# Designed miniproteins, single chains, continued (5), part 97

Each design is a single chain, and the fold is of that chain. pLDDT is the mean over its residues in the fold that is shown.

## One batch from the design tools (miniprotein)

Design m19382
Fold by ESMFold2-Fast:
Parts: sequence; C-alpha cells; structure tokens
Structure m19382 (fold): chain A 65 residues (1-65)
Amino acid sequence: SIEEMVLEVLKNSKEPLSPLELYELIKKKYPEVKITPDEVVEALEKLKKEGKVKENEDGTYELAD
C-alpha cells in the first residue's frame, strides 16, 4: 500500500521529509508504482490519525514514537 511505502521511506530517512520529498523518494525506490502527490498526502493524513507519523511545524513528517 502507499501507506507502507511512506513508512518504509520514513524509516530509512535520517531527517523529517516533506510530502514532495516523500513522493520523489517513493518514485525512485518503487519506479513501477503509479502514485500521485495527492495520494501521498492522503496516506500521511491517515497515518497521522493512526498515530504512526507526526507533522512538524515546518510541514515535514516523521515516524511517531
């Protein structure tokens, strides 16, 4: 799922990532996957509601504890 790809990219990142950076990294890691930036944002919103990611004041996202 897009949610699993988002979590995988965040787990491998040393820094919080913006939705655009996440989109670009997912496309690089999974070039066969057809996704849009809007679908990445939707996945982040769902993961945030589930307590799996947090949004920083600068609009970047990272894994929640």
Scores: mean pLDDT 82

Design m19383
Fold by ESMFold2-Fast:
Structure m19383 (fold): chain A 94 residues (1-94)
Amino acid sequence: SVEEQIETYRRLAIHEAKRATAEEAVALMEGFRRATETIIEALKVSPEAAAEVLKVMDETLARVEANKDAPKEEISAILIEGAERVEEILLKAA
């Protein structure tokens, strides 16, 4: 259910990013990061995998902030890349 919850949140974040401004995309990514931290802690994901996931999320947020004036398509691509990297790490850790 953790993978399902993360995938659901990822899909929601990507969907909203297509409509949202860059500021809204940043807020969504920050919310997703906080939710992921809670899930990781509750389910005792390895500290190494948890750190790697959080690093990818922080890097994705930084890329969104650096590109806040970019077209929505570019912001969506950054969020999709970040979400895919998080998924790869979690699947490897499972």
Scores: mean pLDDT 70

Design m19384
Fold by ESMFold2-Fast:
Structure m19384 (fold): chain A 85 residues (1-85)
Amino acid sequence: MEKEELKKEIKELFQKAMDLYTRATRLYRETKSPEAKELNLEAQKVVEEIYRVQKELDETGNVQEAKERIDRIKAKIDELEAKLA
């Protein structure tokens, strides 16, 4: 149950992170600014981290570690969202 709920949360976060990555990529393409490039790289790292969390959860079944990592990812997504607003 908790593992299934966490997997759903991971999928939702992945979609949100991909949307942020797309927005940052578009901003960099249009502006060529160093700030936009930094946001693009930060968003890419978040997407990569989500993918690693999902793989680790599938391999180990360690729900507690995955949840702690997801909480950190949520904080990073909130920071990126604020910077892109």
Scores: mean pLDDT 82

Design m19385
Fold by ESMFold2-Fast:
Structure m19385 (fold): chain A 72 residues (1-72)
Amino acid sequence: LRERLLRAAEEGIANPTEERLAELREKLRREEATPEEVVAGEAALMARAGVPREEIRARLEELIDEYVEALE
C-alpha cells in the first residue's frame, strides 16, 4: 500500500493537470475516490499552487501514513 501511495504522490506532482483535478473533484463529491486518487490529487493541487516538491512530499508522507494505518 505505502509504495502505491508514494507512486500516486509522484504522479500527481509530475502531472498536475486541470483534467485530473476535475476528475478527482467529481469522485470526491461522490465519495468514490481511492486513497491513491486522493494522494495524487492533493499532490497535483499543491504543485499547481507552487508548493516546492520537497514540501509536498513531506506533507503527503503524513497523509500516506494515516491511510496505511487505517487500511493495514
Scores: mean pLDDT 73

Design m19386
Fold by ESMFold2-Fast:
Formats: sequence, structure tokens, C-alpha cells
Structure m19386 (fold): chain A 121 residues (1-121)
Amino acid sequence: DELLKEAEELLEQADEKIDQLAEAERAKDFASAAKTRAEITELLTQIAILANKIFNSKESDEEIRATIDAFSEEQRTELILVLSGLILSVKNGLISLEEALEAFHKAFQKLKEELKKEEEE
């Protein structure tokens, strides 16, 4: 399936960027860490869009992008940690790629619901 192949490629790119972020943080290279976090955020957006297409959710690509852009730094960090753990689980054969994408999709939806409650102030 082409969508699952695209997901595998995006997860591989995210794995490399998450490793680069960890290295930059260990080196206390805050400029490189900030740049890598921005690159990871774009990959989070692409993975969320792809998961939405696979699970036939109603949100548009623009709506998903706007949601991730509206997330706090804490919410984005939570998504990065979830993604990192899911990638590691797939690499170790603990879960399938499809199970990882479903778990990521659920985490994204939870954060989106939390964001909507903040907008209703």
C-alpha cells in the first residue's frame, strides 16, 4: 500500500531528526536544537495528515496543519515523545506500523480536543 510506504519513509525521517535533536541537546547547541525541532514539527504535520487519510477522518490537510501550528510547545513536545516511543516500538517489533499510526492519530486527536476546550474560554 502506497500510503503505508509513505508513512514508513516519514517515520524513518522523524527517527533521524529525533536523534539529531537529542545530539544537539546533549551538545547544548540550542540553535541546532531549535532548527531540528521545527523540522520535526513539519514531519509531525505530514504524519498526522497521512494518518488522517489512512483512518478516513474528516479533517482537511489545512485543518490538521493549523491545529499543529496552534499547539503549545508542551503539546508539540508531547507529540514528539509519543512519536519517538512509537518508532522505537516498531523498530523492536513490539507493534506494527499500522498500530503505531493509529496510536499517533489518537494522541493527535486528544491534543486537538484539549486545544478546542482552551478556545472556548
Scores: mean pLDDT 84

Design m19387
Fold by ESMFold2-Fast:
Structure m19387 (fold): chain A 65 residues (1-65)
Amino acid sequence: MKEELYKRALDAAKRAYEQLKDKVSEEAQIKAAYMAAVTEALRDGMSAKEAEELAKRAVEELLKE
C-alpha cells in the first residue's frame, strides 16, 4: 500500500536534512526535510493534506533515533 510513495518522501526528507547539516540550525534542517517530503508526496499525486500528514510522519521517523 503506497510504500514506494512513503519511502520516496522519507528519502527526500533524509537527503535535505543531511545536506543542511553544519550549515543551518536543527530547526531549519527539520523544516527543509519536511518541505522536501511534502514536495515528493505532491509530485506523486497526493493531496496537500495527505502530503502534510505523510511529511510529518516521515520527519518523525527521521528524528526517532
Scores: mean pLDDT 78

Design m19388
Fold by ESMFold2-Fast:
Structure m19388 (fold): chain A 68 residues (1-68)
Amino acid sequence: IEEIEKKIEELRSKLRALVDEHQATVDRLQATGSAEDVAKLQSTTAEIKAVIDELNKLMEELEKKRKE
C-alpha cells in the first residue's frame, strides 16, 4: 500500500508540472497564435491524459487493498 501511495504522489507531481506547462502554452497561444504552441498543446494534453489514466488505475488498486 505504501508503495502505491508513493507512486501516486510522484504522478501527482508530474501531473502538476504538465498542467503548468499546458497553461503556459495556452497563454502563449492566445498571445501569438503559433502552430508550434498548438502542437505542444496536443502533446501535453496526451501526456496529461496518460498520467491521469495511470493515477486512476493506482487509486483503484489502492481502494481494493484498503477494502481487503
Scores: mean pLDDT 79

Design m19389
Fold by ESMFold2-Fast:
Structure m19389 (fold): chain A 63 residues (1-63)
Amino acid sequence: MIPKELADEGVQALIAMGEKYAALGNLDLAARMYQAAVALGEANGASPALIAQARANLAKVQA
């Protein structure tokens, strides 16, 4: 298991990558990045607020 601090950093990085892909119009890659952020966060005990942010961003690109 990775430390919570490292999990939080990983989730934030995946959210940032997803936002970048969404800005480029690649919603499929953005969705995959947000799904990875949720999975990493849930598996490694990341902050609930970060997991919620990833889920909210995922919902926006999977309209």
Scores: mean pLDDT 83

Design m19390
Fold by ESMFold2-Fast:
Structure m19390 (fold): chain A 75 residues (1-75)
Amino acid sequence: MERLEQLLAEVEELLALFREHGAERTAAILEKLRDEIRRGIREKLPFEETQKRVDAILEANRDVFRAEAEALFPG
């Protein structure tokens, strides 16, 4: 439980940060991650189930994250 709550806090901080910097597409994806983590906490799901669903969202949006990160925060 505590680990999911800490992950939720981290995602919420990232969501606020990316919204502040105009990363709208990344922010929309982070909202989906936040909602999935909140569901895991509310329904007391095993971390592994929440992780699989989060991973599926990340995999589906991998190219979006890369493109927006490279545009806003070049390495």
Scores: mean pLDDT 76

Design m19391
Fold by ESMFold2-Fast:
Parts: sequence; structure tokens; C-alpha cells
Structure m19391 (fold): chain A 83 residues (1-83)
Amino acid sequence: MLAENAALLRAAARKAAEKLPETAELLERLERLGIELLSTLDRRKAASTTAALAIELVALTLLPPEEARRRLEELIRQLEAEL
């Protein structure tokens, strides 16, 4: 369901911002774009996409800040291309 998927994505982005506060603005942009994308997808696709985005956000917390920012910017570009 969109509300549950949005809540999970928001929680993942919030956790990433705790570890990477310098990327908080980009994480907020990712969250908005991600929720927008999820609203256009069917239930099953939205759930799998939410899981993939949450996993990627966790992976970002394991990277140096500069690499995390670069990967996050790339992910944002991919989300914009899907919209």
C-alpha cells in the first residue's frame, strides 16, 4: 500500500540522514521523488521498488560521504528519468 511503502522509504531516508547529515537535502529530494514514483506503480511493483530503494539507502551509509553523495545524485537522476 502506498502509505506503508512511503513510511518505509521515509524511515530509510531518515536513518541514512542520521549517518550522512551532509546529504540530508539530497535524501529529502530522493524521498519526494521516490514517493511520487511509487504512486504511479501497481501494488506489487511499488513494494519491490520500495525494498530496493531502502536497501540502496542502507548501502549508502556504508560509503564515504563523497561517494554516498555521488551515488545518491545518480539514484535521483534515475528516479527523475522514470517520471
Scores: mean pLDDT 80

Design m19392
Fold by ESMFold2-Fast:
Structure m19392 (fold): chain A 88 residues (1-88)
Amino acid sequence: MEELIEKLLKAGEKLSIEDLRKVLEDVTTDEFIKILEELKKLAEELNLQKSAEVLSKIIEKLKKGEETLSPEDLEELLEALADISRAL
């Protein structure tokens, strides 16, 4: 779990939508929700309100049983990850 979060943040702006889809194939929905909740907490600690709001929205979608994230959701997630990575 921690290694995956570090890998995502280290890639940051170099992460593609395809890279995110591959990560999602390797984890369960529940595991991915936990990753997003940890990233949201980190975004809040770094005072990245927009990134925290994006992560919260995606978490809610996944908890409601959305099988796949839209390309727009993945793009917003990539932007949030890049913002967190830059703040570290």
Scores: mean pLDDT 76

Design m19393
Fold by ESMFold2-Fast:
Structure m19393 (fold): chain A 94 residues (1-94)
Amino acid sequence: PEAFEEAERILKEAEEEIRKLMKEEGKESKKFEELMRETIEALLELFKNPSEENYKKLEEKLKEAVELAKELGLEKEGKLFKEAVERAMRVVGE
């Protein structure tokens, strides 16, 4: 329970920081925000039901989010998001 709450905190803080950065730069993207949300949902589902299928879904969504971020010039935001997802995975996996 505690590791799961810590992972959710990491993800929420990262999402808030990324949204703030996008707003400050005038580069808000609804598509990127939706992909971040979908990636977080896939990660939380993986935590609830650890399976190869759920892991692949997470990998695909994360890859799509990072690639979209690069296309939109949001490389810093994409990197921060990827690092947050990887950190959340480590906290739950430990």
Scores: mean pLDDT 82

Design m19394
Fold by ESMFold2-Fast:
Structure m19394 (fold): chain A 65 residues (1-65)
Amino acid sequence: SMAARIAALEAEIRRLQEELAYAEAERTGTELPEGLVPRPLELPLEEVRARLEALVREARELKAS
């Protein structure tokens, strides 16, 4: 269903956002925002950003349908 597809995309988006926040906190020495679980990046930072952008676009298109 469309709802299940959107939910799956949003879960993946959230996961990648948490990974990016962790990587940025480590790089800058900043504390993680409350509620984020530390997760090391498994992919290069630029690839994670590109994937996140693509997933956000896909979710936006599905919601517009």
Scores: mean pLDDT 73

Design m19395
Fold by ESMFold2-Fast:
Order: sequence, then structure tokens, then C-alpha cells
Structure m19395 (fold): chain A 68 residues (1-68)
Amino acid sequence: VEGTLIVKSLDEAVLKTSKEVTIISELSGKVITGKEATLSTLDLLYSKVIYGDEVLPINDAVKKIIVL
């Protein structure tokens, strides 16, 4: 799974993935399923990405970072 992290502010970041995944924030426990997830930047930084049997920490799923 390849992800692009778009950081808009401390309160908002967007993770876009090449495939539909489940994102779980280990900070807040929030769960989002899809190809795009909008959460706080801290929630996304302390999240894991699940695709089938693959579980990746966010640092391994993110291939590109864009700061707005």
C-alpha cells in the first residue's frame, strides 16, 4: 500500500492511499475505512494502516508528504 500524507495544519491532515485500507489511530481509537482519511495530524501520525493481512505503521505506509 502506498500513501500520500497531506498536512494542512496541526488539526487537519489527509492520508490518500493507492488501495482501500482501514486506518486506526492508536492515539484516539478513531477508525476510517477508504482510500482517503481526514483526521488531526497527531491522529494520523500515531495510526496504523490495515490492508488485508498487512498491518503497517503510518511511517511505512507513507511514501510522500505534502505540507500546505
Scores: mean pLDDT 84

Design m19396
Fold by ESMFold2-Fast:
Structure m19396 (fold): chain A 88 residues (1-88)
Amino acid sequence: GDEEKIKKAKELIKKAVELAQQAGRAIRDGRYEEAKRLADEAKRLGLEAVRLLSEAGAPSELIAEAIGAALAGIGEQFEAGLRLGEPA
């Protein structure tokens, strides 16, 4: 079993969700450059969690949670980019 990979992925999911939430708050505060940075990090951590869980043969429900975390980061990154006047 890849217990260490699953444990690390769970930590990455938690951090990705927290960063995506921070990015959303930064957008509300008009801190779009900070929001983009936070969202980009959330996306990266979420995608890393997906890779680790896939390699470990983790349950589909946990992989879906990691995908959700990555998508949250992607969504906030896109919103921050639009607010900065970057192409969608």
Scores: mean pLDDT 85

Design m19397
Fold by ESMFold2-Fast:
Parts: C-alpha cells; structure tokens; sequence
Structure m19397 (fold): chain A 108 residues (1-108)
C-alpha cells in the first residue's frame, strides 16, 4: 500500500503542483488558499481544518473523509496532494483507514 500511495502521490503532485504555483503567482494567494482553490477547481470537496494548532487538509469523498497535514512547518501543498492521492486510492477500493495510514507513512 505505501509504495502505491507514493506512486499516486507523485502523479497527483505533477498535476496539482503547477496549478497551485500558477494561482499563487497570478492571483497572489497563499499556498494554503491556492491548494484549496486548485482542488475545488478540480471538483474536489476540500477544506482547511485547524485542531489544537494542527492544520490539516480535509477531503470528503462518497466513501469517507481523509485528513492530512500537521502544524509547525505547514506543508499545505503536500497535505493537499496526499489528500487527493488518497481519494484516488479509495476509488480503487482501499478503505479510509488503509489510505490514512499509508499516507502518514509515505509523506510524514
């Protein structure tokens, strides 16, 4: 599972990264704002969530909700990529629990 997560994460990163960078440069959005806007423009139900100084990207899917991210040095783009990669893996039949654990090991 972790290896498959890393492969999908890299594919998603190649798609999402340029979109986020373009929004930051052209619309003067922060990384977090640009990542959320890029996900929403792709039809993804995404939001930023703050819990006990932890900032996470939450993605709601028909099969469940995924959360990725941590406070301190906020990696909003990495969390957004992990969330979308996880959502795509859930479409392949993996559970929320399997995807969350694989994502934590792959990008944590």
Amino acid sequence: MVEEFREVFNEVGNELGPKVLKLMLEQKLTEGQAAMQALRDMGVDAELVERDHLVAVRIRTPRGTLEFGSGGHSHYLTAAIAGLAGARLMERGYSVEEVQEAGRKAVG
Scores: mean pLDDT 79

Design m19398
Fold by ESMFold2-Fast:
Structure m19398 (fold): chain A 95 residues (1-95)
Amino acid sequence: SSTEDLEKKNKISKILLEALDHLQELYDKETDPERKKKIEELIYQTSDLLYDINTRRLSVDEILDRGLELAERIGEVDPEFAEKVKKKLEEIKKE
C-alpha cells in the first residue's frame, strides 16, 4: 500500500542519513588521500540517493536496489559498517 511504501521510504532514509554521518566521520579521520577520495564519492552517492528519494517518484524496490549497491561500495572502505547497513536494508526488503 502507499502508506506502507511511505513508512519503508522513511526507514530507508533514516538508514542512509546514519550512513552519511558515519561516512563523514570516516572522511574526517582518514589520512590516506586515495581512501579519502573514495569516502568523498560515497558521501556524494549517499546524498544523491537521499535527494532522489525526496524529489523523484522512486519505488521502494528502486531505492532498496540503489541502497544495497551503495552498501556494497561502502564495504570497500568499511566492511563492518557496510554489513550493518546491508542487514538493515534487507530487513526492510523482507517486510
Scores: mean pLDDT 88

Design m19399
Fold by ESMFold2-Fast:
Structure m19399 (fold): chain A 68 residues (1-68)
Amino acid sequence: SVDEAVEELLALDKEAREKAKTMSPEEREKLGKEVFERVSAIMSKLSVEDREALIEKLAERVAEERAA
C-alpha cells in the first residue's frame, strides 16, 4: 500500500544514514546502489495514482519531522 511504501522509504533513509556513519567509501557506494534498487522496486509496484499519494504523504511526514 501507499502507507507501507512511505514507511519503507523513510526506514531506508534512516538505515542508510545510520549505516553510513561507520562505513568506508566503498561500502557507502554499495549501500547507495542497494538503496537505489530498493527505491526503484517500491516505485515500480505503484500505480501513477499511488505514486502521487506517496509524494504527498512523504511531504507530510518530512514536514512533521522538521517540526519536531
Scores: mean pLDDT 77

Design m19400
Fold by ESMFold2-Fast:
Structure m19400 (fold): chain A 62 residues (1-62)
Amino acid sequence: MSSEELQELWVKLVKPNLDYVDLNAPLNPNLDDVLFNGVPDPNTPLETLMGSLVREYPELLK
């Protein structure tokens, strides 16, 4: 999966689930690997991953 396709997918996943995003969650140390290698960390809860994404891309809250 390309980096652009992965970013579009994550935006689509984050948008419908914004109410469940934990903004106080610690940054996912594998966020760069998820975004650029196309492999989500299977041990990271979805809520934590989405929180890390929102912290990296705060424009998603708007």
Scores: mean pLDDT 52

Design m19401
Fold by ESMFold2-Fast:
Structure m19401 (fold): chain A 100 residues (1-100)
Amino acid sequence: HTLVIGEKPSREELLKYLEREIERLELLRDHFADHPEIVALLDEALALAKETKEKIEAGELSDEEAWERLKELQALIAEVEQLARERGLTPPAAPPAPAL
């Protein structure tokens, strides 16, 4: 879910990224449904991601504004992951195994 290009992404790349993140956030929301503090952050992240996608599709956001919103979205996701960790909760997707 990290953007792979060093320069700011194209509209098409941003839309693909947002679509993937929306799917991931919906899965996280279902996984953490019994944890209202985490659900609240996930609902905020989902709203931001969906609004950003819609505004990009409508041509209402500049590339710079879209990029700033993606950074805000990434910060919300990091906050969800931190809060889940503090509560000892297991993420729905298995993390990659460490290399030995």
Scores: mean pLDDT 74

Design m19402
Fold by ESMFold2-Fast:
Structure m19402 (fold): chain A 108 residues (1-108)
Amino acid sequence: SAAEVAEAVRLVEELRRAILELMKASLDGDQEAFERAAKRVEELIERLRELAAASTDPRLRAALEQAVDVAEHTLETLKSHPGTQKALLTGIGGVLALIGVELDLEAL
């Protein structure tokens, strides 16, 4: 439905912002900000999974599952390699991939 697509776009946009905060905290060496941003990313992943499970639209489900996969990979890499060039590049890649998901969702 249009309402489900609108909610999906909103959640993916919030996820993209949370990943940017996670990247900033990683670069700044701010452990408290990093843990707060990581928790926010995890909460958004759970909400996206719930929305995907409730959706009967295979295109919407696929886009949501892609957003979850991108976010999980990005979070895992930033947790495992904090403050590294690998974490920074993975974070940038994740943000760009989520912009792609937002565009795919808006086309529904």
Scores: mean pLDDT 89

Design m19403
Fold by ESMFold2-Fast:
Structure m19403 (fold): chain A 66 residues (1-66)
Amino acid sequence: SEELREAFKELMDKGVELLKASVDLVIARREGAPEEEIAKLQGEIDRLVAEMNELQARYEKLKAEL
C-alpha cells in the first residue's frame, strides 16, 4: 500500500538523519568540542531516537493491518 510505503520512507529518512547526527557527535568528540556542544548533539540524537521509535511503531502497525 502507498501508506505503508510512505511510512517506510519516513522511517528510512529518519534513520539517515540519525546516522548524520551520530557522525557529527563522533567528530565533535574527536575534535575536543566543548561539553555544551557535545550535550546539544547528544540531545539531538536522543530526540531523533524517540522520533524513530514512534515511526517504527507506526510502520509495524500499518504492516500488521495488511
Scores: mean pLDDT 87

Design m19404
Fold by ESMFold2-Fast:
Structure m19404 (fold): chain A 88 residues (1-88)
Amino acid sequence: MKLSEEQKKKLEEIVKRMIELGISVAELVAAALKAIGNQISAELGLPTVPLSEREQEAVAIHEELLKIGKEVGIDTVLKEVDKLEEEL
């Protein structure tokens, strides 16, 4: 699906933030999985592992990308992110 101009602008802002923080797509996924693991552990009454400030930022970025991906498809978002990372 085609990205709107507003969605492209938002993705550019997100990618610039990722570059500034030195956070890769792989690090976003790793942080999101850790957060999910903590949620499951908490629901089961097991100890959780605290997220670092960097991991918390990565989770927030991942959630923003998923919101756009819900509208246009995650593959479209990932292609634009890859393009912007190469161009920026």
Scores: mean pLDDT 80

Design m19405
Fold by ESMFold2-Fast:
Structure m19405 (fold): chain A 65 residues (1-65)
Amino acid sequence: MVDDKEVAEALVLIYMAIGDIDYEKGDFEGALESYEKARKLAEENGLTDVAEEAQKKIDEIREKM
């Protein structure tokens, strides 16, 4: 079987990248959705550092809304 944690790590990085792209475009709603997906997946897989990074991005976007 594929390593579920390795797949989760890749997906978290992809969602973080999508969030960054949406943020640069001014799509704060899209960025928020992508960062929330990254945070949830990171939390489910014990990726504490990246979960905290995603949460900080979520908080930053919400301050601008």
Scores: mean pLDDT 81

Design m19406
Fold by ESMFold2-Fast:
Structure m19406 (fold): chain A 68 residues (1-68)
Amino acid sequence: MGLSPEEMGEAIERRLNEYIRNDPRFKDVKLTVKVVDGKVHVSIGNASLEQLYELSGKIQEIASELRE
């Protein structure tokens, strides 16, 4: 059970986009996930500070689940 950084990034992007799509509060939020030099980079645009906090928590949740 080891996802590559690329597989981890794709799984995070997919699950987070599903979360965002299912909640109208996030309709204007832009999400980009990239893997650079073996590191997953998540960029969130058009989000309030509270939305960034919530989405950061969700990213941590997803990453934790993917390592189980």
Scores: mean pLDDT 79

Design m19407
Fold by ESMFold2-Fast:
Structure m19407 (fold): chain A 63 residues (1-63)
Amino acid sequence: SMEKEVDELKNQAVREVEALLAEGRTAEARRVADMVAKASELKKQGDYDKAKALLEQALAYAR
């Protein structure tokens, strides 16, 4: 389902935040974390397509 897909992407993005923090890349980690927070709000509003797109952007940024 779209909700599960959003949750899986969110879990991946959270792991990327942890990896960035471990590398001392605090500014990048903060940006990814902000995108995750916004995606969580979009999910709460039922806007799964926008939440998914934002999480995909967050993961691309973390690479």
Scores: mean pLDDT 85

Design m19408
Fold by ESMFold2-Fast:
Structure m19408 (fold): chain A 75 residues (1-75)
Amino acid sequence: DLDKAIKVAENIIKYFKENYPGNPFLPDLFLELARLYEEKGEIDKAIEVLQEGLKYFPKSKRLKDALKELENKKK
């Protein structure tokens, strides 16, 4: 169930943002949440998730590359 997976990922990200914002796994959690939204067809929400991740990790190449790929899919 994509909706359940999204809620679980959002809750985990919220916990790490509030308690461990520098956690090195947090970029991977943002990537996973964005992928779940993309699978659901919610490309705008996936872009917002990656943009939020970049606020915490502005030098993350993985987040920048994923954002560029999603922006290229948006008309």
Scores: mean pLDDT 83

Design m19409
Fold by ESMFold2-Fast:
Structure m19409 (fold): chain A 84 residues (1-84)
Amino acid sequence: GAAERARRGAETAERGAELRKEGEAKGDSIEGINLEIAGALQAIGGVTEAYLTKKRHPESKEAQEGYERALAAAEEAGLKIKPV
């Protein structure tokens, strides 16, 4: 679901950041940079989907928990997303 996509995106962004730092010593960080950006976009997409689900089902505990999990996954990866 949306929380799973946010988690995978966050993990991909973190791996991209590590690969970028490893590449900097060799003068080639582009693969790491590209992976970090792709992961960040995937995480943002997951958070956005979870938010829309929560907004559509405001009384759903599962929708609220899904949104909170998506935000937590993004924050753990260093993405500062404000709740809307």
Scores: mean pLDDT 75

Design m19410
Fold by ESMFold2-Fast:
Structure m19410 (fold): chain A 115 residues (1-115)
Amino acid sequence: GEEEARRHLEEARRHLEALRRSTDPAERRRHAREAIRALEKAVEVSTDPKLLLEAARLALELADVVEDPDLQREAARVAKRAAMKAMELSTDKKDILEAIGLELRAMGILLDLEL
């Protein structure tokens, strides 16, 4: 449930922080992969729109800082899934509008990677 989702989000944040501190490409790729896995797990187990929006924001931050196009694509796909799930589960107009915006940003990243 929600406690498990929060643990996965915290794991993703720790890997994103470690990625930002590292200049070694192999270490950066390892932390990016672990952050993506943690975010995917958070999205899978969460039914809380607020946690799903947090997952989408973290996934977009990850997509912005990774240099590997495959990892950027994976992060953007997670962001899109999290935002779509948040939109489906939310009854709050502000959360729905934020989810739409995050989904559009993720779609933009995916489109750029195919061009």
Scores: mean pLDDT 90

Design m19411
Fold by ESMFold2-Fast:
Structure m19411 (fold): chain A 88 residues (1-88)
Amino acid sequence: MKELEESPLYLIMKARQALLDGDLETAKEYLDKAIEKEGKPSLFSLMVRAEIALKEGKVDEAKKLAEEAYRLNPDSGLARYLYEQAKK
């Protein structure tokens, strides 16, 4: 069986934990490994990459990455959020 520790999801979770600890170098290392395993950026890897860019002060890069994440899944998040707000 494939090891959980080498799954893209596990690596993304490790990258996010490193971000919470303020360790941008470790966060980037885990994110790079996750993207390599995925072969193509996922919604989650784009979100973590945007968060890293924000912490580095790369605001324009972070905005572009967040926009790409939104375009990958336009119905999840924003549409759901707007629906819940309209329901109130």
Scores: mean pLDDT 68

Design m19412
Fold by ESMFold2-Fast:
Structure m19412 (fold): chain A 93 residues (1-93)
Amino acid sequence: MEAIEELKREIDKAAEEAPEYGDVLRQAGDRIVELLKKISDPELQEEMARRAVEGLRKAAELAKKGDIDKFMETLRSLLEEVEKAVEEQKKKE
């Protein structure tokens, strides 16, 4: 999916813009990419990938502003949202 490739680029960009949190951003981003690959519905995968790009951009901006609590909450909420999408898809069978 093209959206996953955009997400990978956004992860790299976010880590470069907030290097003190680069490892956290890359670990969260890599986990999101892994979860997205488990979504077999291409429309749902694309929607979740787009939301992940937006979430990572917001997280990077918060990290740059020094709002670390909101940065960590944003990453956690994004991971939980993608994990929920994977679980919901499994229940449709």
Scores: mean pLDDT 80

Design m19413
Fold by ESMFold2-Fast:
Parts: C-alpha cells; sequence; structure tokens
Structure m19413 (fold): chain A 108 residues (1-108)
C-alpha cells in the first residue's frame, strides 16, 4: 500500500533525525564543544560550536548532497560572521578537508 510506504518513510525519517541528534550530542560532549547556532537543510546539519578555550568551530555533518551542504552553510552565515569561524571539522562521514572546501564554496 502507498499509504503504508509513506508512513514507513515518515517513521524512518523521524528515527533518522533523532539518531543524528544523539550522534551530534555525543560528539559535542566527547570533544567538549557547546552549540551556538545550528541549521539543517535537506538532511544536512551544519553547526557553529565553541570549545572550552572559546574557539569557534564550524561542524558539517550528514552531507546528503554538495548543494544541500552549501545551502545549510549559507543559512548559518546569515546568523554568524565568517570571521568568527576559527576551525572547520566534519563528522558522520564528512572529512575536515571536505568541510573546508564546502565552506570556501559557500563564501563565493
Amino acid sequence: SMARILESQRIAAEIGREFLEKLIESYLKKNELEEIESVEADGTRVMLAITKEGKKVLLVSNVVSREAAIKAIKELLKKVKPEEIEDVEGLLGVTSEMAEELLKEALE
């Protein structure tokens, strides 16, 4: 049934979101990072976090597409100044190099 397939997809998406949130929370706690700002675009999560020393880090996670990641970073940059980003890291399959490239493209 189409209705059952759509309901199953909704449940899977909800579980996926909750699982992603728990993974991000675990990563933040393990690395002593606190969230300042966060944006989600098309399943991609981008966050500005602060270290114990006051260093601001851009975190890029769960990149579904390059376009979604750039969109999420551009939305985050409406809330935070690019000059405040002191480091860039990737998580959940995103390398730091990929995260840095995505930030550079978003700033173009």
Scores: mean pLDDT 78

Design m19414
Fold by ESMFold2-Fast:
Structure m19414 (fold): chain A 79 residues (1-79)
Amino acid sequence: DEAYEVFLKEVERVAAEEIARDPSKAELLQKLLDLLRKKDFAALQEFILSHGPNSTFETLTPEEIEAKIKEIGERLLKE
């Protein structure tokens, strides 16, 4: 839970920086963050599929997304 909260804060920071660079991404990134905050990985998967084949999440299942979040959390604990 704490690892997920740290991951979410990092994603929020990166999203804010990307929006500052390209404001046209604001709607997309805000929707992505809302889904991550809800931990609605099924809706997140559908959202990614709806936006075409340019995302690192296109081929990921909810289980794989959860595993990726755990991996990031483990890296943060080591650093």
Scores: mean pLDDT 61

Design m19415
Fold by ESMFold2-Fast:
Parts: C-alpha cells; structure tokens; sequence
Structure m19415 (fold): chain A 77 residues (1-77)
C-alpha cells in the first residue's frame, strides 16, 4: 500500500540521515556516489526484508534518488 511504502521510505530517510551525520562528524567528504551506494544498499535490504514488488522497489528508488539530490544540494550549496 502507499502508506506502507511511506513508512519504508521514512525508515530509509532516517538511515540515510544517520549515515550522513556520521560522515559529517568524521570529517569525510560526502559524494553523490557514496550517497547513492548507501541508498542502493538499503533498497536491496528492504526489498528482501519487506518482500517488495518490482513496482514498489522502483517507486522507492525514485524517492531515494530525490532524497540524495536534496541532501547534496543542502550540503554543497
């Protein structure tokens, strides 16, 4: 359902923010490539954990790409 996908995306968002904050605290440069790699890893984990359909995976992937772009824009601006 749409509600279920929103909950999963909020989990992805929290995990991405936690990783992002840890990378900042470590003083490491944050790249698009690293953010995308982390997002893809989480999507693979969630696809298995939540038995996601191909359509659900694609929707979450699109949302994850937008999140990565937003995080980079905020941080690199």
Amino acid sequence: SRERLREIFLELHREMLAWFDEAKAAGRPITREELMARADQLLEEYAKKYNLTPEEIERLRDAARQLVDALLDEYEA
Scores: mean pLDDT 83

Design m19416
Fold by ESMFold2-Fast:
Structure m19416 (fold): chain A 77 residues (1-77)
Amino acid sequence: SAEEEARRIVEEIEEEFRRELLEAGASEEEVDGALEAIFTTVTDQLARGASVEEARETALRMGRVLVSHARARTEAA
């Protein structure tokens, strides 16, 4: 299912992404929310017929954007 494939993709990126977000000043709660957002987006893409490769690229891109946003927010605070 799309959810099962999305879960696998998120599990592949979770450790590194969690580390990067925490280093960028995000809380554990914010990290969990970010991972849920990536999971939801990737699940939706797969359900619409996107390939696993495209979904993985989206997850990685979203991860980079979220880390960048967290850094910018921390700098503004």
Scores: mean pLDDT 83

